Designed miniproteins, single chains, continued (2). Designs and how they scored, part 77

Each design is a single chain, and the fold is of that chain. pLDDT is the mean over its residues in the fold that is shown.

## One batch from the design tools (miniprotein)

Design m6832
Fold by ESMFold2-Fast:
Structure m6832 (fold): chain A 89 residues (1-89)
Amino acid sequence: MEAAARAALPGEAALLEEIARRLRTEELSDVERTGAAFALMSASVTADLAGDEEGARLAREAAKALIQGKLEEAARLAEEAARRLRAAA
């Protein structure tokens, strides 16, 4: 489980980087924001399984910020989570 989760971290990081970019540069629909929140929560679970508690925490905080409509904070936290996940991989 942990090895498979760790192998997934670079892909999760790339997805979070794309989410952060889109939140900063595009106006996302409600469906797209919902999808992004689920992706952030999925990345959090993967990070926890890989043993990266800080990456998991940042991804959860990004999802929470996104649900609360704090788009700039969500983008910043998603970028921080992505950097952490890449370092943990």
Scores: mean pLDDT 84

Design m6833
Fold by ESMFold2-Fast:
Structure m6833 (fold): chain A 74 residues (1-74)
Amino acid sequence: SAAKRQAAIEARSQIMIDHARTMLEFARKYKSKELIEEVIKSVDINIKLAKEFGAEQKHLDELEEIREELRKLK
């Protein structure tokens, strides 16, 4: 059903955001250039995937904010 599909998209989007936030906090703690760049690449891939599976703009915006915060650590 459309409702089940939308719920799955929402859940997947939230899992990606929660994981990205966890990695951002890890990057902030250790401030390793290698780790920061690896996490940015991971978030970039997740943003592309989220766009492909039809994530809502709200969730895309949250991933983009996390990416911007990671870039500030460089």
Scores: mean pLDDT 87

Design m6834
Fold by ESMFold2-Fast:
Structure m6834 (fold): chain A 63 residues (1-63)
Amino acid sequence: TRDRILAAARRLFRERGYEATSLREIAEEAGVSVGTLYSHFPSKEALFEAVLRAELAEAAARE
């Protein structure tokens, strides 16, 4: 479930930008309830930080 939320957030932040993306849209894209999303990430900022950490780990693995 956490990985689905991260994948949905990464996609929406890339396509629409941070400000234009809501937690409801991320939950819908991930196929989870908003409550389930909040159980993993207490805020949109916390979710964005987790997405950045995942992208940095992927970038580090390439070089």
Scores: mean pLDDT 78

Design m6835
Fold by ESMFold2-Fast:
Structure m6835 (fold): chain A 77 residues (1-77)
Amino acid sequence: SEEEYKKYLEEQIKELEKQIEKDPNDWASYANLGELYAELGKNEEAIEYYEKALEIAKKEGDELAVKEIEKKIEELK
């Protein structure tokens, strides 16, 4: 059901939050959180996580990650 799917997404979010506690400089984990929040319809929270991913990707000089994350942010505004 839709509610079971939302519960599943919330459990995936908790697992990613644990990954971020272990590696707080992994932009991919923040981007994955953004995607899960967007799937839940929580676009404001999704944007905040994508913005955190964007900050880390910019610091690492990952131009491809920066472009992809910026695109996802614009799609949610």
Scores: mean pLDDT 87

Design m6836
Fold by ESMFold2-Fast:
Structure m6836 (fold): chain A 60 residues (1-60)
Amino acid sequence: MWKELFEKAIEAAKKGDFKKADELLKRSMQLKLQENPGLEGQQEVNKMAKKLEEAKKEAE
């Protein structure tokens, strides 16, 4: 499920493992877009990307 992958991505980012965080985020976003490929899904994906960047900022 995309939610579990996203949670793991945020956790990886907070630990400073940005490569793993980016990979997990990409997989989570792909699953989210498969579930909702419309404008709403694209907006949710953009929110997920911003949240991961915030987590990276917190780690560094």
Scores: mean pLDDT 80

Design m6837
Fold by ESMFold2-Fast:
Structure m6837 (fold): chain A 90 residues (1-90)
Amino acid sequence: GEKLIKLTEEAIKLAKKGDLKGAAEKLFEAAKLAQKILLSQAKTREELLRAIGRVLRLIGLGIDVELAKTKEEAVAAAEEAKKLVEELAK
């Protein structure tokens, strides 16, 4: 929920400053929190598999931020992570 969105907003701010490692660490923290929330809410096998897929996507976006060749690429990945966690709240 709200904590996940805040972590992605912090990641965007760090990426904009060129702190790609710090931004990635915030997205990995968001992935850990998302795992705890989504796994606790999953009641069916299908919900569990979707939860795992979304957590893996957040981890992938964190990797994309850390490996970004430009600040603009890192910001784009962090903003995609924010969109993903906003969709998790629906």
Scores: mean pLDDT 85

Design m6838
Fold by ESMFold2-Fast:
Structure m6838 (fold): chain A 85 residues (1-85)
Amino acid sequence: SHMMERQKELIEKAIEILRNALEAARILGESEEVIKLLEEALELVEKGGDLEEAIRLLRKAKELSRDPNIRAAIEEAIKLLEEAL
């Protein structure tokens, strides 16, 4: 069905954004806590785990992030995952 295909596409886009955000966070020297939260959220999404928990971890990462571009990327991933719920 179109709904299942859309959910998969939204999740795949969120994974791409989160992988890029995690790489940028490492390069820009974000805190260990931000990096860990991004890693844990990405692992949950990739395993097809609890998306609501992944969103909670991402909201915490966004609040702790010091870089506006990383915050924007996290927010975009959150929106995609919320649409996939």
Scores: mean pLDDT 89

Design m6839
Fold by ESMFold2-Fast:
Structure m6839 (fold): chain A 59 residues (1-59)
Amino acid sequence: PPTRLTPEQEAIVREVLKRTSKELDELGKAGKTLDDIDAVSRKQAAEYRARLAELEARR
């Protein structure tokens, strides 16, 4: 695993992964499609980028 993340960046990654895992689990209960998976992936990427940008802006 990459060792160059700050503790704050690592916390953001862990939180985004946790949230995505929960969303995928809930979709699995309702039946998920490729479009659903693609939407979740795009949402995860956007959230990750937004949180990292916010962290950088605070510096």
Scores: mean pLDDT 73

Design m6840
Fold by ESMFold2-Fast:
Structure m6840 (fold): chain A 78 residues (1-78)
Amino acid sequence: ASEYELQALRYLKKGIDATKDERAKELARKAALAVNEQDYKKAAELAEEAARIAREKGEEEAARYFERAAEYARAAAE
């Protein structure tokens, strides 16, 4: 795996551990599966949706982790 794939997975895990929202956890787990399938566009979109939900719940730390995961997923696509 590229360094970008490893960082995307790392930040998805940090977000999952930081969020209390089950939907955000589910989306982040699906994003991790997409990274493993090398579907980086899907991974980024799912991570951004998880970030949006976390932000709506006031979970700024979780939202930042998911946003960072999306950035690394996009970097892995290039």
Scores: mean pLDDT 88

Design m6841
Fold by ESMFold2-Fast:
Structure m6841 (fold): chain A 87 residues (1-87)
Amino acid sequence: MAEEVERLVQEAGKAYAAGDYEEALRLLREALELARRHLVEEEGIDEETAERIMNLVLEAFEAKMAGDEKKAAELFEEAKKLADEAL
């Protein structure tokens, strides 16, 4: 599962680099949905916490795409802390 999520994120990155922003966002959202399901079904994280983690990751990617590297890093760190505390 984690490898499939990483693959989708890499494909989203390639689409973004090619200027296909719609495809990049579609692939990113698909990766985040798979990650959310994995956290709930395999790791036992509650649905509310899993959704919050995924929203933080999405916001972090949006911040990174906007050029706000500091905000992106802070949001990724917050998502990681929530995931570590919930596992």
Scores: mean pLDDT 76

Design m6842
Fold by ESMFold2-Fast:
Structure m6842 (fold): chain A 72 residues (1-72)
Amino acid sequence: MKEEIWKEAEVTLYLIKGILALRDGDYEEAVKWFEKALEIDPNDRAALEGLAIAYEKLGDTEKAQEYRNKAA
């Protein structure tokens, strides 16, 4: 279970970086970090919700809706 522990740590790190980027208004950077989290865990709800918020702030309403639906 060593690999699973490190993957969980990486997901958490990428989620934190994405959330901080959202807070700072760096929505393109937030997208990058949440996408990295989803590369490790494609069903991570926090990453999906974060992408929905980031895309909404970037004006990509279609992608924002897609990620909201995936997070539900």
Scores: mean pLDDT 82

Design m6843
Fold by ESMFold2-Fast:
Structure m6843 (fold): chain A 85 residues (1-85)
Amino acid sequence: MLEEAERLEEETLEGGAEELIEAEKPYGAELSREGALMLVRDLAEGKEPGLVEPQTPEGKAVAEKVRRGGEEARRLREEYRESLE
C-alpha cells in the first residue's frame, strides 16, 4: 500500500541521515543534518549525489543501505499505482 511505501521512505531518509552522520564522525568528517538529508535523498532516488559521497567503509555501507531502501519504496509506490488500473 502507499502508506507502507511512505513509511519505508521516511525511515530510509531520516534513519539513513542519522546513521551517515554517525558513520563519518570517527573519521573527522563533519556532515550537517541538512547535507546528510540531501545526500540520503539523492541516494534513495537513485541519483548521483550533488554532494561528495561518503568515502569511509561505514559511510559507504550506509549509502548502499539507503539506496536499497529507496529502491524498495519506489517499487511499492509503483505497485500501488499499478493496482489502481
Scores: mean pLDDT 72

Design m6844
Fold by ESMFold2-Fast:
Structure m6844 (fold): chain A 66 residues (1-66)
Amino acid sequence: MKLLVKNVGDVRKLIGTVLRLIGDERFEVKSVGENEYEVTEKGSEEDGEALFEELSADPNFKVERV
């Protein structure tokens, strides 16, 4: 799954969430703009949906499926 995450004031918080849910071997994070990051999950569909739900629950992040 690929996600666009906007309004990322603290990238460490974003990376910490991705690492906690997916681990470092099955994702990629790319800066695509100021405070905007593209997160690609390379593992399971379940991990991708869990990541989308967790990031969307944070009121500081704006998350879109790409």
Scores: mean pLDDT 78

Design m6845
Fold by ESMFold2-Fast:
Structure m6845 (fold): chain A 92 residues (1-92)
Amino acid sequence: AIKKLEEEIKKALAAGDNNKAAEYYIKLGVLYTNEGDYEKGIEYFEKALKLTDDDKILAKAYRALGLAYSAKGDYKKAEEYFEKAKELEEKA
């Protein structure tokens, strides 16, 4: 799955589809966090945040960051990211 997601990211970026690339970065980050590589997962979630202004995609990335930091035992940082996700999800 990782190699396919990396190829999809490359294609989306080449097409200028930053929102699609951001969603694939979130999926890639989730795969790394599922393997216990929280640092790599966080790196990809942060890449997604830089690519998009879409509130739904930003909320997904912030929630994923909250879960990753919670898994690392950084509950304060997890809370900050969950709050950011909640603020975006409450926008109409």
Scores: mean pLDDT 85

Design m6846
Fold by ESMFold2-Fast:
Structure m6846 (fold): chain A 85 residues (1-85)
Amino acid sequence: AIVTLTIKFENKEAMKKAEEVLGKLIEEYAKKGKIENVDVIYLSETEIKIVIEFKDEESAKEFVKEIEKELSKVEGLKSLEVEIK
């Protein structure tokens, strides 16, 4: 299963905080052996696209639920688009 996150921020500071949150959660799932690949694309100083390939659909759905919760705590999050395939 592939998760695509497209995230827009009000400023560079908000993106930095979100990158720390994203990095920690991605590392946790990678340590559990649930991630096959991760691609990070910087679209601008305030917009990032992350494509994560999960070994199973259940892990992908659980990750999305956790990241939505954690990113909701980031001040300056403008938009979050999530796609699961």
Scores: mean pLDDT 85

Design m6847
Fold by ESMFold2-Fast:
Structure m6847 (fold): chain A 108 residues (1-108)
Amino acid sequence: MITLTMSPASVTVAEGGSATLTATASAPLPVPGAISWLFQKPGEEPKTIISNGSTLAPGVSSRITGTVNSATTSTLTISNATKEDTGVYYAQSLVSGSRGQGSTLTVT
């Protein structure tokens, strides 16, 4: 089973700042970027914001970008952060369906 690890576990940025979250696979993904990024606000279910490592979901802000760096590494960048970006971000493998521990973003 391919497991995804999120880094950092938590990050705090000022409003208008930028945050970068990294997902690292335990083994090379058969298809580079075969991950989804999910965002969960407190009390809500996680929603897909990026599919296939880089494809932005409809209605998601263009301030959010996904980048496929290698067969094992993908990054999520949140630019010009707003308080609406506060919550837990997950990377989920499209191959195994495994979801790593989330990364918590706080915008102050």
Scores: mean pLDDT 80

Design m6848
Fold by ESMFold2-Fast:
Parts: sequence; C-alpha cells; structure tokens
Structure m6848 (fold): chain A 65 residues (1-65)
Amino acid sequence: MEKAEEVARALRAAADALGVEAEVEIEGNKVIVTLRGASDAQVALLEDLGKELGEATGVEVEIRR
C-alpha cells in the first residue's frame, strides 16, 4: 500500500511539473493515472517514469489518456 501511494505521489508531482491535469487512483498494488490535455511527448515522459517506478517498486502503473 505505501509503495503504491509513493508511486502515485511521484506521478502526480511529475504531471503537475509538466502542467498536465492528472487524476490518480490506487487499486491495491495498481496506480492508474488519467491525463487530460497532455501532449504525446508529455504522455511518453509519464509512461517512461511510470515504467521506471513500477520496475523499482513492483507496483503496476497504468497511464490513460
């Protein structure tokens, strides 16, 4: 639970830094990030970050548009 919360917080902060509106939801060991108004480049950056955080923590990360 704590690792998923840390991953969710990191992804939220990254989206905020990029100026992207993000809705973040935690389902057990899964973090779902829904992006609004993101460019393809911003989505790719967040997908890459999500993959790195998922590999580091074992948390499943899903980025939605």
Scores: mean pLDDT 82

Design m6849
Fold by ESMFold2-Fast:
Structure m6849 (fold): chain A 55 residues (1-55)
Amino acid sequence: KEILKKKLEEAEKFREELAKYIEEKDWEKYKKLLEEIKEKSKEAVEESLKLAKEQ
């Protein structure tokens, strides 16, 4: 539960950063941050799959 809350807070921070870069029209940083978010999401899915496989 605490881990989920922390993950949600982290996601919220990413959303704020993305919104900030959109406002500033800093497309380079926007794209970089978006890639980082995708990478982290991919890792989370991979971890979940690995945990299921370890059963």
Scores: mean pLDDT 73

Design m6850
Fold by ESMFold2-Fast:
Structure m6850 (fold): chain A 66 residues (1-66)
Amino acid sequence: LEEKLKKLEEEAKKNPSAEIYVEIGLLYLEQKKYEKAKEYFKKALELDPENERAKAGLDIVEELLK
């Protein structure tokens, strides 16, 4: 998990995309790091406001953070 996160974060620095940010957000969500997951889903929506996966992930994280 740590290695996969590192690879995705390095790739996001080189070629940022909504999909890469969604994958990072989902990995943080799996680790129960809800604040970090929220941050990455928001970054995905900044790049693609209509990204359904990012919207769904953000909704889940916000429900868990309430």
Scores: mean pLDDT 81

Design m6851
Fold by ESMFold2-Fast:
Structure m6851 (fold): chain A 106 residues (1-106)
Amino acid sequence: KEEKLKKQIENLKKLIERARERGDTVLESIFEDILKEIEKNGKTVAEVVRERVRKIVDLTPEQEKRFDELAKKLQEAVDKGDIDTAEKYLREIRRLVREAVLEKAK
């Protein structure tokens, strides 16, 4: 239903504005990139983040499970327009990706 997509886009624009107001240029850039991808293809935030992670590293089954939990929580935070919660789960995802890259390099 297009209504869910429109709400997601509206909430992302709100999160971008809040990140900009806080001077958090990294978070602003991340949300802007996610928004551009969603506007282009109608995907969810969780789907866009999953595709980006898969371009960086192949996760183990255990890491995939944890990623799915974090991506779901990130999506819920975006759907609520909760910037602090969205930032928290985005940071946790970035940490998981860094750990996965390090393990794959060994």
Scores: mean pLDDT 80

Design m6852
Fold by ESMFold2-Fast:
Structure m6852 (fold): chain A 71 residues (1-71)
Amino acid sequence: DERLKKIFNEFDKDGDGVITREELTEYLTEKGVLSVFDKDGDGKLSDAEFNAFQRLLGMERNGVITYEDFM
């Protein structure tokens, strides 16, 4: 799906084929919505929020989202 690839590429800032918490944090910061998830106010996405995304998407619990998991 071209739409899913586009979204994945927006998260995958370094082009390594993996979405890390840091890449997701950068994307949410660019969209101006990081504050919704950033409970500490430190400019970083919490482990709890990142794990919630993985859980909602049915992904493996290893702290990263791969392109294959996202499709």
Scores: mean pLDDT 60

Design m6853
Fold by ESMFold2-Fast:
Structure m6853 (fold): chain A 81 residues (1-81)
Amino acid sequence: MKTVKEILEFLDSMTAEERDEFNDKVTELVEKLKKENPELYKLVQEYNILVNKLLNGDTSLEPKAEEIKKKIEELLKKIKE
């Protein structure tokens, strides 16, 4: 797993419990993302914070999470080109 898209898909596919279990692998992938694309890394971190708040019942943050997700997807498309 070497592409930014694979790192994002890995993070998005994991529940909080799965992230805890695979913490070492997630940390390695996050460090790679931070090195290869710091802008995308920042957006992924912001998205994860918002998703955790949404899962805890703060549905008012859903539009902001969607906006950040769209920005992540646009950056991933640009990297793939």
Scores: mean pLDDT 67

Design m6854
Fold by ESMFold2-Fast:
Structure m6854 (fold): chain A 70 residues (1-70)
Amino acid sequence: SSEERAFLALLRKELTELAIEKLGEFGEEAQKIVDEAVALAERLIAEGASPEAAARRAFEHAKEQLEKLK
């Protein structure tokens, strides 16, 4: 749906911006974390979660992983 695409696009954008802010670059490890977060959100939506709830959960998980890289 357009709502799913909007939340997944926002998730990817916000995590990419966070990674650049925290690490100064968007390197391989940060790219993997962002890709895994989007994949997690897609899986949660497929399992019946709302796009908003799925994106929020995936963002929190990815944020924690990105903070560990610094």
Scores: mean pLDDT 82

Design m6855
Fold by ESMFold2-Fast:
Structure m6855 (fold): chain A 86 residues (1-86)
Amino acid sequence: MLSPEDVARLIGLLLRAMGLILDGEKYFKQGKYEEAIKKYERAIELAKEAIKLAKEKGDKSFVELAEKYVEEAEKNLEKAKEKLKS
């Protein structure tokens, strides 16, 4: 069962991950692909921490939300990497 402290930590991890995805998108639009990559990699790390915590607490809704953040960040990461290969 999620405690108020667990909810606060999960929300904090997911808000930071979302902020990093948005920062990465901003850098990508500016052609700063290496900076975008670093932001997306950090977002994936934080979202994976949220998945681990949510799984330990048995909260399937937070697991699903955090997994969507990982998927989005990984898609954006691959696009940024493709730009560096050109």
Scores: mean pLDDT 87

Design m6856
Fold by ESMFold2-Fast:
Structure m6856 (fold): chain A 60 residues (1-60)
Amino acid sequence: MTPEEAIKALENAMKALGDEEARKHAIEVFRKLLAEGKTPQEAMREAVREALKLISEKKK
């Protein structure tokens, strides 16, 4: 998986959730993890986890 493919997949997944703040947060986490040397697959997994956590906290 290329970084570009991962970003596109992440944006599409976040659009389905309908939360723009979570989408922006996920992309920021993804870019940070790539800069730290994580693979695109690992970075995407953690970015999705953080986005879901943010959405969950907003619903409470």
Scores: mean pLDDT 77

Design m6857
Fold by ESMFold2-Fast:
Structure m6857 (fold): chain A 81 residues (1-81)
Amino acid sequence: SLAELAKLIALAAIILAKLALKLAKTPEALALAIAAALTAIGAIFLAEYAIRRKDEEAAEEALREAVRALALAVLALALAA
């Protein structure tokens, strides 16, 4: 399902965000890593809501937020390195 895919992508984003947090040497890298982690957490909550409610629109939004979190995590990691 889209919601399950959103959860997997968000979990990957959290792993990358944690790595970026450990490597961050600038306030900008730290801010992006925090933003990625918070966005991923929000995507997981929305995906869980979509699963419980069988809400396809919420599942699609969770997937968009998960992809956004992954992009932020990748940017944070690139800036941290």
Scores: mean pLDDT 87

Design m6859
Fold by ESMFold2-Fast:
Structure m6859 (fold): chain A 76 residues (1-76)
Amino acid sequence: MKKEEADRYLEKGIEAMKAGDYETAVKYFEKAANLYLEAGDKQGAARAYALMGVAYWHLGDEEKADEYFAKAEQLA
């Protein structure tokens, strides 16, 4: 099930965030967001995009952080 797979990638991204591996976290959250959108789960995709924004903010990429926060708000 695509939602279950998305939840798994979201969890891996959160683990990467806890480890300070923000680049890996972004990759997992991107996979999660895509799978949530394919499943029609806009709330799950919004959550993944918000976490991508936080990860990009930690990477110093303010423009991408703002972009993904805006995407999260649009879906919520």
Scores: mean pLDDT 86

Design m6860
Fold by ESMFold2-Fast:
Structure m6860 (fold): chain A 80 residues (1-80)
Amino acid sequence: SMEEEVKKLADETLEEIEKALQYIEDGDVEKALEHLKKAEELGKKLVEKLRELGKEEDAKSAEEQMKETIEEIKKKIEEV
């Protein structure tokens, strides 16, 4: 179902964010950036699926949350 696709994309996006954060702790900037890029791509797909379902407010919320999370992770990478 479309709802199951949204949940899967959300879960996969969070997994890639968690991997990026773990690689930051390990000092592996290259791997952190790789997983951050995957999270960004999955997050864009999540927003697109929410819009396809007519959930524009949820899509905007997810897009804003992803932007904030990506910016915070990028700042952490710059501090490594």
Scores: mean pLDDT 85

Design m6861
Fold by ESMFold2-Fast:
Formats: C-alpha cells, structure tokens, sequence
Structure m6861 (fold): chain A 56 residues (1-56)
C-alpha cells in the first residue's frame, strides 16, 4: 500500500502487481503490468516491498 501511494497507482493496479509477484513474476514482468516504460529501479522497489509484506 505504501508503494502504491508512492507511485500514484490505484488499488486495483496494486493488487494486480501483488498477485503477479506471488506468482513468481520478475521485476521486468511487474514493470510491464504497471507501466511498460517504468524504470527497473522502480520495479525492483515494488518487488522488495512485496517481499517485506509477505513476512507479515
């Protein structure tokens, strides 16, 4: 949720990214879901945030 607010993405997009991450998507695949032109650093930040939330 913090990542969604930082990137100005809506709840529906955030849930789609989360499900892709849980299915084993790469940062590149997550970037394509959010925005095909998203920088790799931003995609990696999304993956790292989901990894943190998974432990809770």
Amino acid sequence: EEVAKLLNIDKETYEKLRKAYEAGATPEEIAKILDPNLPPLAAQAIVDEFRRLEKR
Scores: mean pLDDT 67

Design m6862
Fold by ESMFold2-Fast:
Structure m6862 (fold): chain A 67 residues (1-67)
Amino acid sequence: MSEEAEKLVEEAHRAMDQGDLETAASYLEKALALEPDNPQLHFMLAEVYRALGDEEKAAEYRAKAAA
């Protein structure tokens, strides 16, 4: 990943450690804006949205990660 995307992923991990899944999703979406075809970011967003109970978004990002 780019250094900017890696920094955003670090912030997302920090937010997840604090239980702030909404903030984690926000940081991962910013990282994805920098690297839209990164399957790892799609997978991470799918897991965060699944944990938030947003099954529709979780399924969408999982499909993109698998493509």
Scores: mean pLDDT 82

Design m6863
Fold by ESMFold2-Fast:
Structure m6863 (fold): chain A 108 residues (1-108)
Amino acid sequence: GDVEKAKEYLEKAKELIKKAKELLKKGDIKGAIRELGKAIGYIEKAIRLAKKANDRELLKEALEQAKEALKLAMEILKKAETKEEILEAIGLALRSIGLIFEAELLLK
C-alpha cells in the first residue's frame, strides 16, 4: 500500500544520503550531487504518499530526511569547485527547503 511504499522510499533516501556523504568525504563532489539528487527524489515521492495516506509519522520521517538533505547540500556547496557544481548544489538545497516547508505545512 501507500504507507509501505513511502517507508521503502524513505529507507532508499537514507541509504542514498549515506552514499552521498561517503562520496563527498572522498572528494567526489559530482557523485555526491548525483546520489543526493536521487535521495531528494525519493523524499518527494514519500511525502506525496504520506499526504495521500494522511500519515503524520511518515511526514515527520520525511521532514527529518529533507533536513538532512539540506545539510548535505550545504556541505556540497562549501566544497564545490566549479560553477556547475555550485549551481547544482544550490538547486539541491532549494529543493530540500521546499520539501521541509511542504512537510511542515502538512503537519500543522
Scores: mean pLDDT 92

Design m6864
Fold by ESMFold2-Fast:
Structure m6864 (fold): chain A 79 residues (1-79)
Amino acid sequence: SHMEKSIELAREIGREFVDLLDSVRPLAEEIAKKYGLSPVETDLVALIAAGLRKQYPGTLSDEEIAKLALEELERIRSL
């Protein structure tokens, strides 16, 4: 049914997102150690990095992702 398909799609999206977050977690933790980020800021960096990897698969280096995620974190902190 349409409802069963919608639930399965939601599970697939959730699994993909968790996998992306897990893939960027070590990078986010390295950034946190280097820049003294709080746990919340570390989670924000992980979310931004996951989004960048999804949007630009195989095109951005970890160094480029780190730079862009930090720039976005500073933008958010300025709000």
Scores: mean pLDDT 81

Design m6865
Fold by ESMFold2-Fast:
Structure m6865 (fold): chain A 69 residues (1-69)
Amino acid sequence: MEVVKRAEEALRKKGASEELIERAVKVLEELSKINPELAERLAEAFETLSVEEAKEYTKKAEELVKKEK
């Protein structure tokens, strides 16, 4: 998935931990199945935000995905 690949590359270039990258990839994949528009916005955020902000957004997206189940 292009959005997942973009987010992974952006986070890796910023020095994000492998754990954060794996969490971000997983939540983007889940979110893209539930709400593709929101997944695209999250991927854009990962390209522009700091690692610390990306961590916060990943956590919020994980909460949202959990609620959909």
Scores: mean pLDDT 79

Design m6866
Fold by ESMFold2-Fast:
Structure m6866 (fold): chain A 57 residues (1-57)
Amino acid sequence: LPELDLTGLSARERADALYAYGLEHGSAEALRAAADLYDELGDHDRAAEARALADAL
């Protein structure tokens, strides 16, 4: 997403930033990107939640 500067962030911080952006702006794309990063971090519960929120948009 071109509006997000993810430079210098850890993988967890990037996931959290994308999740917050997705909720605030109603971006299913950002929520799915956050879910993919949460899966890579082993946070499968949060990944599932992010995908459910994306599907609800």
Scores: mean pLDDT 78

Design m6867
Fold by ESMFold2-Fast:
Structure m6867 (fold): chain A 68 residues (1-68)
Amino acid sequence: MSKEEQEEKWKEYGKENPEEFIKEVEKAIKEAEKLLSLASPEDRKILEEYIKKLRELLEFTKKYKKEK
């Protein structure tokens, strides 16, 4: 599955259930941050990119929630 396809599906889910989506994304970020302390340098880079993507999705959903 491409990163763009997954991002689009998550945006759709966030529009339908913004509060639940925000909670799930925040939980995923916290879990990934915990894994960073245990990860190899290579896995750490992948996790940091994943966290960045999750933060972007979180910002998108929060912006959408503020829109009329």
Scores: mean pLDDT 73

